Designed miniproteins, single chains. Designs and how they scored, part 4

Each design is a single chain, and the fold is of that chain. pLDDT is the mean over its residues in the fold that is shown.

## One batch from the design tools (miniprotein)

Design m105
Fold by ESMFold2-Fast:
Structure m105 (fold): chain A 128 residues (1-128)
Amino acid sequence: DYIDLTIKNLEKLYGKETAFLIAMGIARSLALQGKFDEAIKLLEAVIKRFPEYKAAAYLELGRIYDLQGKYEEAVKWYQKAIEEADESDYRLKARAYRNLADVYRKLGKTEQAEEWEKKADEYEKKAS
């Protein structure tokens, strides 16, 4: 699989964290180009190779489904990102709750969106 080989080579050249960040950037770029299937396959390979970063990859999966207008799938991945994040990963939790708020606003669920926004603000303050 060329994706697995690409990630393996990035890890060898740049180390684990930098390889993860590059792969996440590529997935985002693919999604912005409408190449959603390629972006998802790349993120699946990232999750498999770097399970320690799975929460951040789940957050990016949520963004890809959100960008497609697949709001129910986006919610599931954002919730999974929150579940799998370390308690102290305040920045990731803030971003995930912010994205949940945005999706619930798009769905017309204003009260739930406001609750997620409060959670985002709480974690954002802890991250500062």
Scores: mean pLDDT 89

Design m106
Fold by ESMFold2-Fast:
Structure m106 (fold): chain A 94 residues (1-94)
Amino acid sequence: SEEAERLIDRGLQLALQAALLADDEAAVKEIQKLAKELRANSENLEKQLEIIERLLEFIDRMLAAHADDPRVVELLRRARRYLEEAKRILEEEL
């Protein structure tokens, strides 16, 4: 879980950077909300997986919304990669 935590933190940081760069206040708030929910559920592996899936779906929506900004897209793709790897590790621990 320590490896998964580092990947989640990095993914969240990149997603937040993308939202801030895009000046997407709604996205900033949603990412911060999902980050708080992940911290609140650190002892519940199934709930963490559910929240990560919601975060990944949200990142895909951001990718569609900001497809015209290559720097935002690159940050979101990197965020998605870290979160997909974290999800894979947590699924193996389930």
Scores: mean pLDDT 89

Design m107
Fold by ESMFold2-Fast:
Structure m107 (fold): chain A 70 residues (1-70)
Amino acid sequence: SQMDQAEQILRRSKQQILELQPQTVEELVGLLNKTLNEVLSVVSPEQQDQAFEMLSLMAQEVSDWFQSQQ
């Protein structure tokens, strides 16, 4: 399903961000924007709220990691 594709994109993006270990807020925001665009490309308007919730959870997890690296 489209939601399964969105979940896979989010999981891969999270792993990629953690592996790349961005050093600046600019790099982190760039990676998150790339993930957002990829998710929006696979979900319908009716699925956007659910996809946004999933993205928000991933972004919180990555943000917690980023703060610990500063």
Scores: mean pLDDT 78

Design m108
Fold by ESMFold2-Fast:
Structure m108 (fold): chain A 78 residues (1-78)
Amino acid sequence: MEEELRALEERARERVARSADAEALARRLQAVTEEALEKFPELRTSELVPGSELEKEAIEFLREGVERVLAEEAAREA
């Protein structure tokens, strides 16, 4: 889990670094992380078991949130 979350975070960070509006994009990605922590408080307490269904749900939620933010940024340019 932590390895997959770290990879997702690294990808998000790389996209922010390449963005003209890096601060705005970073703030939106931070909001996704905060929403995930609110929905899955176990992420804060390290109570998630690697390979568990809860871990899969948390990763999927973060992935969907990040992809949504990136898609919204792309749509603003269109």
Scores: mean pLDDT 69

Design m109
Fold by ESMFold2-Fast:
Structure m109 (fold): chain A 93 residues (1-93)
Amino acid sequence: IEELEKLDPKDYKIIVIGDLDVPWIFVAPILQKFKEAGVKIIATLTKPPYVSRAPIELADAIVLATPEAREAKPSNPKAKLFDTLEEAIKYLT
């Protein structure tokens, strides 16, 4: 987590983030800085429940990477949903 704070948002166009085993409060401020710098955020979801493990609220696109994720879609996501990472990257690029 502390290593992410050292990253310069200008070096990135898009950030892909998967399911996290870390409290959301440690990741959200870093992702917010990247989003404010114009970097696009993709969340890849593999295992429900998603609320505390994926950056659903900050994502510009969400990938439902497994059958389990497609069956348990997040309710009322602000981001567009995709079945593949390739489609999400094309949408944001």
Scores: mean pLDDT 65

Design m110
Fold by ESMFold2-Fast:
Structure m110 (fold): chain A 110 residues (1-110)
Amino acid sequence: VDAELAKVRELIDSLKDEQVKATLLEALDELEREYAESEKTPANLEKYLGELYLLAGKAYLAQGDLEKAAEYYRKAAEHYRKAAELETDPEKKKELLERAELLLKRAEEL
């Protein structure tokens, strides 16, 4: 988990567009805060990894690397699906599956 976070932070730090970089760093810091405050369940860990890979996908998109952006959107979707499998709340499970499907569609459109 810490290794994945470090890789995503390094990726965002490498962005040449200062406005996009600032926006994604703020999103990363917010994600870290939310996860730190969350219950440490397997479902929440998979959801956190999904959000983390989504930020990586957005960073690659900002660099113009459409192939890697699509790859990381698919990785994010996979982790959201795993989170849904581990989730016991039917409504939260549905939301996670819908987010996964949306990300797969976005990856296809890149």
Scores: mean pLDDT 85

Design m111
Fold by ESMFold2-Fast:
Structure m111 (fold): chain A 71 residues (1-71)
Amino acid sequence: SVEDLAKRVGLGFLRALVAAARRAPDGPEAYDLLAAYERSQNDAPQSSRAVPAAPPDPARLEEAIATLGAL
């Protein structure tokens, strides 16, 4: 969720995501930033996941942009 992202990555990173998405909402840049960050966090802690990774959902990025825009 967006709250989990804010807690995990901090508002600075989410602001960067919003800026990238505002520049090119259909562009890969904002999505690549989100996916790359989540991937790096998964690789670093090596935590076990109970649920298999779902395919990337652009609705999650749109939700994050809307929520940060409302903040």
Scores: mean pLDDT 54

Design m112
Fold by ESMFold2-Fast:
Structure m112 (fold): chain A 75 residues (1-75)
Amino acid sequence: MVEELKEKAKEAGKEAVEAVKKDPEEGKKIAELKFAEMQRYAMAAYGLDEKAGEEIEKIREETKEEVEAILKEKE
């Protein structure tokens, strides 16, 4: 269960990064939706295992930093 939430969060993060690499304008909108999705997975994980929730939050923050770096480079 928690591993499924972590895998879903990683997949959402990967999709966010690929979206902004493909098209910064449209990808930015997709990334926002994926970040919201990752936050929902983190909240679900916190109800099961505090550390799993923290790990998903870390994946989300790392993904946000990567997306921001890509957008800044394309600016």
Scores: mean pLDDT 84

Design m113
Fold by ESMFold2-Fast:
Structure m113 (fold): chain A 80 residues (1-80)
Amino acid sequence: SLKEKVREKLLEMAEKTLEYINLIVKQRYYQKLAEDPNLSPEQKEKYKKEIETLKKRQDALFGEMEKLSAEYEKLVEELK
């Protein structure tokens, strides 16, 4: 059913949106940790790498969300 496909796509979008928000929250957490003046250079580098990894995951996930949004809009137009 087309309505079932629309529901499935909405669920996928909701799941990806939640994951995206979680990545942003986690990045802000590591950014805050990286501001600690008592950190060793090694600890600062570790947090910097974590932040870079999280940014890459955000970029990839954003691309997936854009694709899902386009697929969702197409399905909704077919439902009209």
Scores: mean pLDDT 86

Design m114
Fold by ESMFold2-Fast:
Structure m114 (fold): chain A 113 residues (1-113)
Amino acid sequence: MLSVEEVIERVNAIIDEMKKYIEDMIKQNLSKEEMIEGLKSVYEFYKDQLEKVLELAGLPEEARERILEIFDETYQKLIELVKNYSKEETLKEANKIFDEARKRIEEVVREGL
């Protein structure tokens, strides 16, 4: 069984990798449609990794569902940013969205274990 600190470390690593990939995509001058499809693929890949970490952690089902809901909300906020904002504004707001997601997920992990 993973410790609380090991779970938080692994979750933060997943979020940081996803964040870096998304920031790199934003910088590539992709079309809005290409960016949305890319975000979906990145989200699905990192969601699968997150689910595996949560399973290995032995978190209660309710805690796992809560964390995945936070991750889903994060994805929806990123899609909204890409649709409505400039590249520069999207980078700035994406950082804020990821920071809030990390904080919320850490709280659920600490309460669930």
Scores: mean pLDDT 82

Design m115
Fold by ESMFold2-Fast:
Structure m115 (fold): chain A 105 residues (1-105)
Amino acid sequence: MEELIKAVLEASGGSTVVSIDELMEVLRRVLESRGIALSDADLGRIEATIIGLTGSDEVDILKEVPISDELARLLGVEGKKSLKMAELAVLLAEHERREQEARAA
């Protein structure tokens, strides 16, 4: 989470408000720096989830976003009703990584 927040601030010139496209590009770079390679399809699923939850072309990475109980279970945060956008993006990427590892087995 902190690495993504820092990377967004560096890419945006100090803004926490970014386009979803910019958020996805920054997320990809942060994941690559950690040795995590997600496919375009994996990243597309993350982007679709964020678009579905926000209903906007822009997001504030520090804003709390409501999540369903089903999504909270998938992300391993059962009982939470909301997540900061930056935390949500990181947890969605960790979920896609776990799915990728399951597909490789």
Scores: mean pLDDT 82

Design m116
Fold by ESMFold2-Fast:
Structure m116 (fold): chain A 70 residues (1-70)
Amino acid sequence: DVEEAERYVRLAKKALEEGDNKRAAEYAQQAMLYASRAIQTSTDPEEIERAQRLLDEADRILRQAQGLPL
């Protein structure tokens, strides 16, 4: 699930850079889903830490894509 979150964060960033705010938001939401699941289900502290960072990054991308204040 952490690897999926990482992939979706990369896709969200690329979509945002290309001005595709709808796809950026969709990818960011997927990244947040996978990151949240990794935090809830993982027993590996390293994976949990990575998932927390990805969740934060995805949230920022989502807010930016939706035109919300950061």
Scores: mean pLDDT 83

Design m117
Fold by ESMFold2-Fast:
Structure m117 (fold): chain A 108 residues (1-108)
Amino acid sequence: STKAAYYLAKAILYTYEKKDEEALEYLEKAKSLLPKEAHPYLAEVLRYVKGEDFEGAREALEELEKKFKDNETVQAAVKAGKEVIDYLENKDVEKAKEYIKELEEKLK
């Protein structure tokens, strides 16, 4: 789901920017579109991003991807999360924002 991908990507970016209220809002929106069993992995990803542990965040997303192989919504969210994390690890905040904007444009 493009919506789940967009919401997770936004939650990751806001967490990186230390905008905790906005990060939590988008995390809850992402959770509403994803299986309950996936929710602990989403929380773990944001915890790693907050600590700027991008390797830990990527590993949490890869574990989520492996456990939900047949869930297209989870797969889309993981792909978007990895892309945003890769940009943020390279300190390319502008590319992260552009990628998230492209996801948003696909929602309508």
Scores: mean pLDDT 89

Design m118
Fold by ESMFold2-Fast:
Structure m118 (fold): chain A 71 residues (1-71)
Amino acid sequence: SLEELALALAELGQKLEEKGREILENATTREQVARGIALVLDGIGLRIDAALLLEKAGYSREEALKLAGLL
């Protein structure tokens, strides 16, 4: 279902953000900082996409953002 896909996408987004933050906490080079930031931004982007899909599945914007981990 659209809801199942959206929740899977939100979980992937969370994992990318966590990985990006882990890289940032351990970064010793500019390249590592850039990679960490890119992963955090990609993760947030996936959560935004998940929220949009949840709205299409019938959730309110507030509930969609909350389920996607953005609220």
Scores: mean pLDDT 91

Design m119
Fold by ESMFold2-Fast:
Structure m119 (fold): chain A 77 residues (1-77)
Amino acid sequence: MKEEEERRQQRIEELLAEVTANVDKALSLFRSGGPVEELLKHLDKVNEGIKELRELSPEAAKRADAIVLKALIDYQM
């Protein structure tokens, strides 16, 4: 219960960090006009991470979506 919650939260944190890293790399590739294949790979990892987060916690999946939106806003600035 508390132990499982703690483990689940740790995994969620790891997945959120991975989503953040992959969306940042995807935006950097898009900005530099890098290979489409690499861009798609990073976007695929973001989607996969969000799907895993949705299975663990719908709230965590929403947080991942917010991270992606934040990265897009920062990219525009």
Scores: mean pLDDT 80

Design m120
Fold by ESMFold2-Fast:
Parts: sequence; C-alpha cells; structure tokens
Structure m120 (fold): chain A 62 residues (1-62)
Amino acid sequence: GAAVDGWAGAGSGAALGGPDMPGSEASKLGSQLFDEEASRRAGEEAGGDLPALEAGRIGAAR
C-alpha cells in the first residue's frame, strides 16, 4: 500500500462533490487535490515503498 493513500483519500472526498465557494480557496483545493492524485498514482505504480522525499520528486517530474 502507498504511504499517501489515506491522506489523498481524505481530501478527495470533500472536493469531488463540487464547489464549496468561489474564490482563491477553491483553486487552492483543486491544485492540492491534483498534486495529491499525482503523488498517489506515483506511489501506487512504484509499489508504495518510496519515502516522502522521493515521492515528492516523482510528483514534480510528472
């Protein structure tokens, strides 16, 4: 299992339901969720054994 699996799942449930309020906060949530999804996929594809430092680098490269 991926180390970030539980973290990404908690955030995705709130924002996937639709807009909470227009403004900069909505764009922050969207950007954060997109990065969380990319990090989750990178960890899942790699087997989820990567440390946080390496997982961050993979997300930035994608």
Scores: mean pLDDT 51

Design m121
Fold by ESMFold2-Fast:
Structure m121 (fold): chain A 71 residues (1-71)
Amino acid sequence: SLKEEVEKLIEEAKKLAEEARKRRAPAAYMGALDAIQVAKELMEKGEYEEAKKEAERLIKLARELLDTHAS
C-alpha cells in the first residue's frame, strides 16, 4: 500500500539522517529531517501519494548533499 511505501521512506530518511550525523554533514542531516517531517505531515492529512513523491524528492536531495560532503 502507499502508506507502507511512505513508512519505508520515513525509515530510509531516518537511516540517512543518522549517517549524515555520524559524518558531520549538517546540510544532509537537515535534508533528511525535512523528508521525515514533510512525509509525516502529508500522511497525517491522508495525502499518501504526495507524501511518497515529496519524501522521495527530499531523500534524493539529502543523499546528493551527503555524497558531495567533504568531511
Scores: mean pLDDT 86

Design m122
Fold by ESMFold2-Fast:
Parts: sequence; structure tokens; C-alpha cells
Structure m122 (fold): chain A 96 residues (1-96)
Amino acid sequence: SEAVEKAANLSTAAGILEAAADVLKEFGYSDEEVARTYVEAAELYIRSAELLKDVDPELAKQDVEKARQMTEKAREAGAPDDVIAELEKRIEEVEK
């Protein structure tokens, strides 16, 4: 499925961004850069879940859980409240 291939690419990219943000945080890089990277990872996991929702609900659920984890890490790093609220809303929409 083209949707499954696109989702796999998005979730792989999100995983790379998560790993990069975790490293940046460990080495004391700016909270703004860390937060921005976790936000990007969350957005990619959400997009992956949106593609998988009707074709592979189990993989979509895993991507939703990852998006929630990235959103929480972004909040901890100081991402703006409006950005966090938008991510949470999109996650809820995918779960419907």
C-alpha cells in the first residue's frame, strides 16, 4: 500500500528527530531547539497515523502513542501552549 509506505517513511523520520532531540537535550542545547525538534517529530507521527487510520489501525495507534510522547517532551522543553494544544487536538481527531 502506498499509504503504508508513506507512513513508514514519516514514522522513520519522526524516530530520527526524536533521537536527535534526546541527544540535544542530554548535551544541554537550547530548550527552544529541543522543543521545536520534538514538535516536528510529533507532527510526523500524527501524519503517519492519519495515513494508517483506515488501513492499519494497530500501527496508527502506535504512531498516536508516539505523537503523545513527543508532545509531552515538547511541553517539558517549553514549546508554546498553543502549539501543544494544536498537536493534542490533531491526536484526538485521529483517534475518532
Scores: mean pLDDT 89

Design m123
Fold by ESMFold2-Fast:
Structure m123 (fold): chain A 61 residues (1-61)
Amino acid sequence: SKYEDMLKALQKEIERLNEQLDKLRQQPDSPQNRQQIQRIESSIRGNQRNIALLQKQIEQS
């Protein structure tokens, strides 16, 4: 279904973001590095909220 495809896409995006986050956490600490980490963490949280909404819609369908 469309919602199931969207769910899988969001889950894959979170996996990619977590890989990027892990790489950034291995780099030397800097203001730029911290800003990039915060940006990625915010993106992960946004995608997690969208996943929760889609899961609820799938459950109710």
Scores: mean pLDDT 85

Design m124
Fold by ESMFold2-Fast:
Structure m124 (fold): chain A 99 residues (1-99)
Amino acid sequence: SSKELEQKGVSLYSAAAISVIGAETNTLLAEKVSKEKAETMYKHAMLSIESAEQSIKDLLEIGRQNKEYQKEFEEQAKKLKERLEEAKKRAEEVKKKIG
């Protein structure tokens, strides 16, 4: 139903947002810690990035199935993608630091 697709979209948005925050937090903290701790934070950041990409992809797919919420889910996904792209750039800098 339309309401089930809306609920799935909200759940996917929440999952994506939490994963984006995880990527942001781990990449920012990795800049401030020792190389060994940065390696652990880099691994967590990469898992968060992968999780965020999947949840964003799934959110956009649910939006395509529910035209009433499609624009809202596309706008939410766009903002999350912008934040995720910045986190990915920080992850590349962390990777250079850890070798």
Scores: mean pLDDT 88

Design m125
Fold by ESMFold2-Fast:
Structure m125 (fold): chain A 74 residues (1-74)
Amino acid sequence: LLSPEEAIKILEKGAAEIIKEAEAKGLKNTVDAVKKSTAEAVAELKKRKSISEEELNRIQMGILGEYMRAARAE
């Protein structure tokens, strides 16, 4: 089990890497979509006492999926 603080740190680091890649490709709408999804996920994690590694992985995959969907909408 991870603390919400640990989970948020991992999530934000992963999101920052995705955002950096999207910015390098000039995908401004994708950057905004990933930032929004990450902020919503962080707000949800702050409500938890703890989170499983499986739940965190699912949240991270959700953000990656949003990145892929937004990028393909080009």
Scores: mean pLDDT 84

Design m126
Fold by ESMFold2-Fast:
Structure m126 (fold): chain A 90 residues (1-90)
Amino acid sequence: HHMTLEELIQKYLEEIKKALEAGNLDEVYSIVERLLGDINERVARGEITPEEAKELLLKFFDEVIKLAEEYGNEDVVRMAKAIKDYIKKK
């Protein structure tokens, strides 16, 4: 369901923001891995389409890039851009 997935993305974005504020890069990477796992599992179960998952992930990483730029974290900006490019090629 679109609304439930938007709420899930919002929750993960809030966790990313807190990790960036704390300067905890390991936590940022862990949050990203958990989100990717959750989305892949939902696609595998047929709960969401691959197209819906792709759109949500692209929106998520756009917001991660904005947050990382606000906190001056170039490593997270590069990571998010690389993942976004990978998703676009799929």
Scores: mean pLDDT 81

Design m127
Fold by ESMFold2-Fast:
Order: sequence, then structure tokens, then C-alpha cells
Structure m127 (fold): chain A 69 residues (1-69)
Amino acid sequence: MTLEELLEAIEEAEKDATPDQLLQIEAARLALVEGKVKEANELLLEAVLEKNPDAPEEEKERAREIAAK
């Protein structure tokens, strides 16, 4: 996955996130800045999936797409 796609996903996840989700999203962004792409991806995936069971499939697919391959 491209770095830009992961950054875009993090920015989307930050919108309307709860304080707990923001902490995980912030950790993901920090990990990305430190070059820990895999760790950032894992944190983002957890934050996106946990925020709302009824969340749009696009957000879930984006997180899975980043993590999947």
C-alpha cells in the first residue's frame, strides 16, 4: 500500500473520532512518521473497525486493504 493512501486513511479516521479512537489514530500517525508502517497500519485498522459497527463499508475496506496485502 502506498504511504499516501495510509495517510489519507488516518486523516479520514480522525474525522468525528471519539477520544479513545483519536489516541489510537494519533499513535498510528506517530508510528508512520517514525517509519513503522506495519504498526501504523495495525493501529489504524483497529481504530476504524472499533469506532462503529455500522460504519461505512468503504472505511472498513480501506483499513483492510491497507492491512491485507
Scores: mean pLDDT 65

Design m128
Fold by ESMFold2-Fast:
Order: structure tokens, then sequence, then C-alpha cells
Structure m128 (fold): chain A 100 residues (1-100)
């Protein structure tokens, strides 16, 4: 468990750095897939419900989309939240990336 959590932490830090550097999509996707695999293993060992795991993976995807500057109008429609809220979420995601 501890080793998996350390790997998860390292992949999160790597993802934040790649996003901050504007790395190629292929590298971001690779780290995202590794992060997903580690998250699934941690969830399995912790007995986390599938719905909770799915929500967590969706949150990771949303964070990446926000950090990459995904279309605010599309995200607003997809999430069912006002554009102002999506802009606020994007600002938070970008601040997290800048702090990494």
Amino acid sequence: MEELIRQLERRVRELLRLLAEGAPREEIERVREELYELARKVAELQGVPQSTLDAGLAAIDLFIRLAEGADIDELSRELGVPKAEVRRMQAIARAEVAAA
C-alpha cells in the first residue's frame, strides 16, 4: 500500500510538472494512464466502491482539461455549471500547476 501511494504521489507531481511545461499530449496521456492504473490498485486494496473510483478518475480528467485550457463553454454544458464557475475551477487548476 505505502509503495503504491508513493508511486501515485510521484505520478501526480510528474503530471503537474508536465502541465506546467506545456508537454506534448502523448506524455500527459501516458502519465494520466499510469495514474489511473495506480488509483485503481489503491481503490481495490482499500475496498473503495466503483462509483467513488469512477468519480475520482473523472476528477483527474477534469483537472487535466482545465489545466490545458479546455473550452469553457463545452465544460459548462457538460458539467451543468455556470461558465463563471468553470472559469473559477480553471483558475484553481492553473494555480495548482504553477505551484508544483
Scores: mean pLDDT 79

Design m129
Fold by ESMFold2-Fast:
Structure m129 (fold): chain A 87 residues (1-87)
Amino acid sequence: RVLRFPASLSKKSTVAEAEEALGQPVPADTPEEEKNMSLEEAIARARAAGEPEALVANAEALVEAIVEAAKRGEASVEELLEAARAA
């Protein structure tokens, strides 16, 4: 199975696409509707709704990790999972 981030992944990609690329579930505190929204829109709506900073920070870190992994093309899903778990 191919476990690499496609170069087309960006902050405009959906949360579900990010979850699939990482091979892990979205943070438990993320509402189900937000899982299917664009990563940028999900973050903006979480902030507007007064969501906990931890949820917002996790979403921002996920977007940044995906974009950087896609640009470099060197990070595997396993490496990103390990980095997220270490944080």
Scores: mean pLDDT 50

Design m130
Fold by ESMFold2-Fast:
Structure m130 (fold): chain A 67 residues (1-67)
Amino acid sequence: SAVVRRVGAAEIREMLEKYVSQETADRIAQLVRDGRFEEAIAEIEKLPLPEEVKKELIAAIRAVAAA
């Protein structure tokens, strides 16, 4: 559902903006909105984030993909 992807992308962006630039957060959120989940996960894995934050973000993306 496009609505589920839009809401999920907004939540992921809000979590990311605490740790990364607005540009990076917007890019990853756009990948989620576009259904490009594997690319979004790969982008998160490249970021200098705490391991637990990466796991939470990847789990959130997988949940959106499964909906």
Scores: mean pLDDT 83

Design m131
Fold by ESMFold2-Fast:
Structure m131 (fold): chain A 64 residues (1-64)
Amino acid sequence: SRADLRAYIRQYARQRGITLSDQDIQDIVDQTIGWSQSMGFDPSSRTSFRIAGMFTDLHIRQKK
């Protein structure tokens, strides 16, 4: 679910010493769902959670 993705993204970032805003988390959730739908994956799949981690890493690297 979106709530599960949000919780995962928040925890993933915190484990890396980063606190993301709710808006940042929502943007990563939307990117993950969009990617999953375009590739034919269920957004609730384990693959989608792995991709959420990748998008979170990318977002952290793009932070000033």
Scores: mean pLDDT 80

Design m132
Fold by ESMFold2-Fast:
Structure m132 (fold): chain A 78 residues (1-78)
Amino acid sequence: MTITVTTADGKKVEIEVKEGMSPSELLDKIEEATGVVGAFAAIEAAVLRIAGEPVTKERAELLARAHNLGIEIEKKYA
């Protein structure tokens, strides 16, 4: 499956997520693809704790949304 994540400069990139991937491995892939894993790390950490299971499509999409929201807020308040 693929998720869409926003880079620090506002571009959108897709990353491939495999079923059974850990949430930590997904965060590492987001960092590799975008160059950032959150100044909004607290929201991403909360989403990971809620996830609690191997990454499903729905969990991966939720993590992507949390990351994207973090980037938007960083742009507004940076």
Scores: mean pLDDT 66

Design m133
Fold by ESMFold2-Fast:
Structure m133 (fold): chain A 61 residues (1-61)
Amino acid sequence: MQKLIDEGYKLAVEAGKYYKQGDYDTADELLQRSAQLMMEAGLSPEETVRVISKGFDEGYA
């Protein structure tokens, strides 16, 4: 389970980087894949949003 969360977090970070570059389509695809991995790992919707937002903000910075 932790490996899925780690992979999802990395995708959220990548999404933030692509969003900063103006590649919104790639960012959206990465965010959707990140959310899928988090949910497969057993995270609640609320937990998924919190983890993805943190990763996205890291990538966007």
Scores: mean pLDDT 85

Design m134
Fold by ESMFold2-Fast:
Structure m134 (fold): chain A 56 residues (1-56)
Amino acid sequence: NTLTDKDKEFVNSLKIGDTVDYLTHGGEGRTVTIKSEEEKEYIKNDPYILIVRPTK
């Protein structure tokens, strides 16, 4: 429903300045740069984010 435990572990491993791609439940893909530790918590708890992965 929300991010899997594996995806959450991946987000937890990110550092400030890292970029990730995410997919929403609406099928929209986005790239985001992690600017703070709080942004990682927002990503993990956003009910509209389905998958998070490294940028290509």
Scores: mean pLDDT 73

Design m135
Fold by ESMFold2-Fast:
Structure m135 (fold): chain A 65 residues (1-65)
Amino acid sequence: VLEEARKLLQEIGEPLQRELLRQYLEGKISAEEVRPVFEKRMIERLKEKFPELSDEEIRELIDSL
């Protein structure tokens, strides 16, 4: 489960970071909001696929990237 979750984080993390950077450059999101929004979106995506994972486990996976 953790290995599959890590793979999914890698697959969606880079495109999401690029999307959030674009939103920041367009003035749709502040710099302070980028990290919290990224974390929230990653947690939502992972819980959809792996509902057994806790928010804390997902945050640890994000921090390991």
Scores: mean pLDDT 76

Design m136
Fold by ESMFold2-Fast:
Structure m136 (fold): chain A 96 residues (1-96)
Amino acid sequence: MVEEVVELVEMGRRIVEELREQGYLRAAETVLRTTKAMRYVLLGDYAKAEAVIASAPEEDRPIIRAGVEAMKAGAPLEEVLERTRREAIAREEAAR
């Protein structure tokens, strides 16, 4: 198993569970999709990563794409997921 994939999945799972407990269901789905897309990129499957992004609501796609692009640019996984969490929460709160 690639160590980076395991770390990404575990960090993503923890953030998703925290968001669900806090009632941020939309933000949780955005982080979950971002984690899945990032996982596919780490595995070299860019087509599946794009399919995950395309499966998201149109308004959430820029957040997911920004996460994937930051990881491709060498940003640490923790920083990428934490930024995705903050942006997803802010978007969900603005829609309330």
Scores: mean pLDDT 86

Design m137
Fold by ESMFold2-Fast:
Structure m137 (fold): chain A 61 residues (1-61)
Amino acid sequence: DGTVDEQEVAEAFLRAIRGIARSSKRYEEGIELARRVGEKLGASPELVEEVIAELEALKAA
């Protein structure tokens, strides 16, 4: 129970994108969406890169 800020919203969206991409096996779409959401919501570049790297690794496996 706290004030929702833009960074917390961005982090929640990135985590949701990661989870949905993993469950649906739509890694390429997840990567593109994470990149766009990260840019639009001003998410931490490190978090955006982490999510993208994880999904790229799963896609390559």
Scores: mean pLDDT 77

Design m138
Fold by ESMFold2-Fast:
Structure m138 (fold): chain A 76 residues (1-76)
Amino acid sequence: SQKLSLEEVQALAKGAVAAAPAELAALQADPSATPAEIEALRVIAAGYEEMAKAKSAEEAYAIWDKAAAEAAAIVA
């Protein structure tokens, strides 16, 4: 289940934050992408930014769970 350390979660989140502008630009350039898919990616990107600032692994997991649920609702 949720077994990553805070250091591992922060490293993953920082990597995702660094990649997010290029991923968003690629999705925005894709004519098959929907506005909902673009908005969902923005929500996930914001979630990674908050995870990178988390003070505990539990806080990071809670941030991810919320961001993932919000993104899923947007594309539903």
Scores: mean pLDDT 83

Design m139
Fold by ESMFold2-Fast:
Structure m139 (fold): chain A 61 residues (1-61)
Amino acid sequence: ADKAAEGARKYAEKGLPAQASTAAFEGSVGENGFNAGLYATIAANMGLPEDAAGWAKRGAA
């Protein structure tokens, strides 16, 4: 959970949404985790690192 959130935030802050997406999905679990990983990816692509981290954390259960 925290590891995925930290990775997603750090990569999103650096303007690396693909790496932020990978960090979010790596920690995701089940269907709800997949949806949270998608929302984290959208947030990272929009330049919203804290939102990307929050979604990644929720998806990691």
Scores: mean pLDDT 72

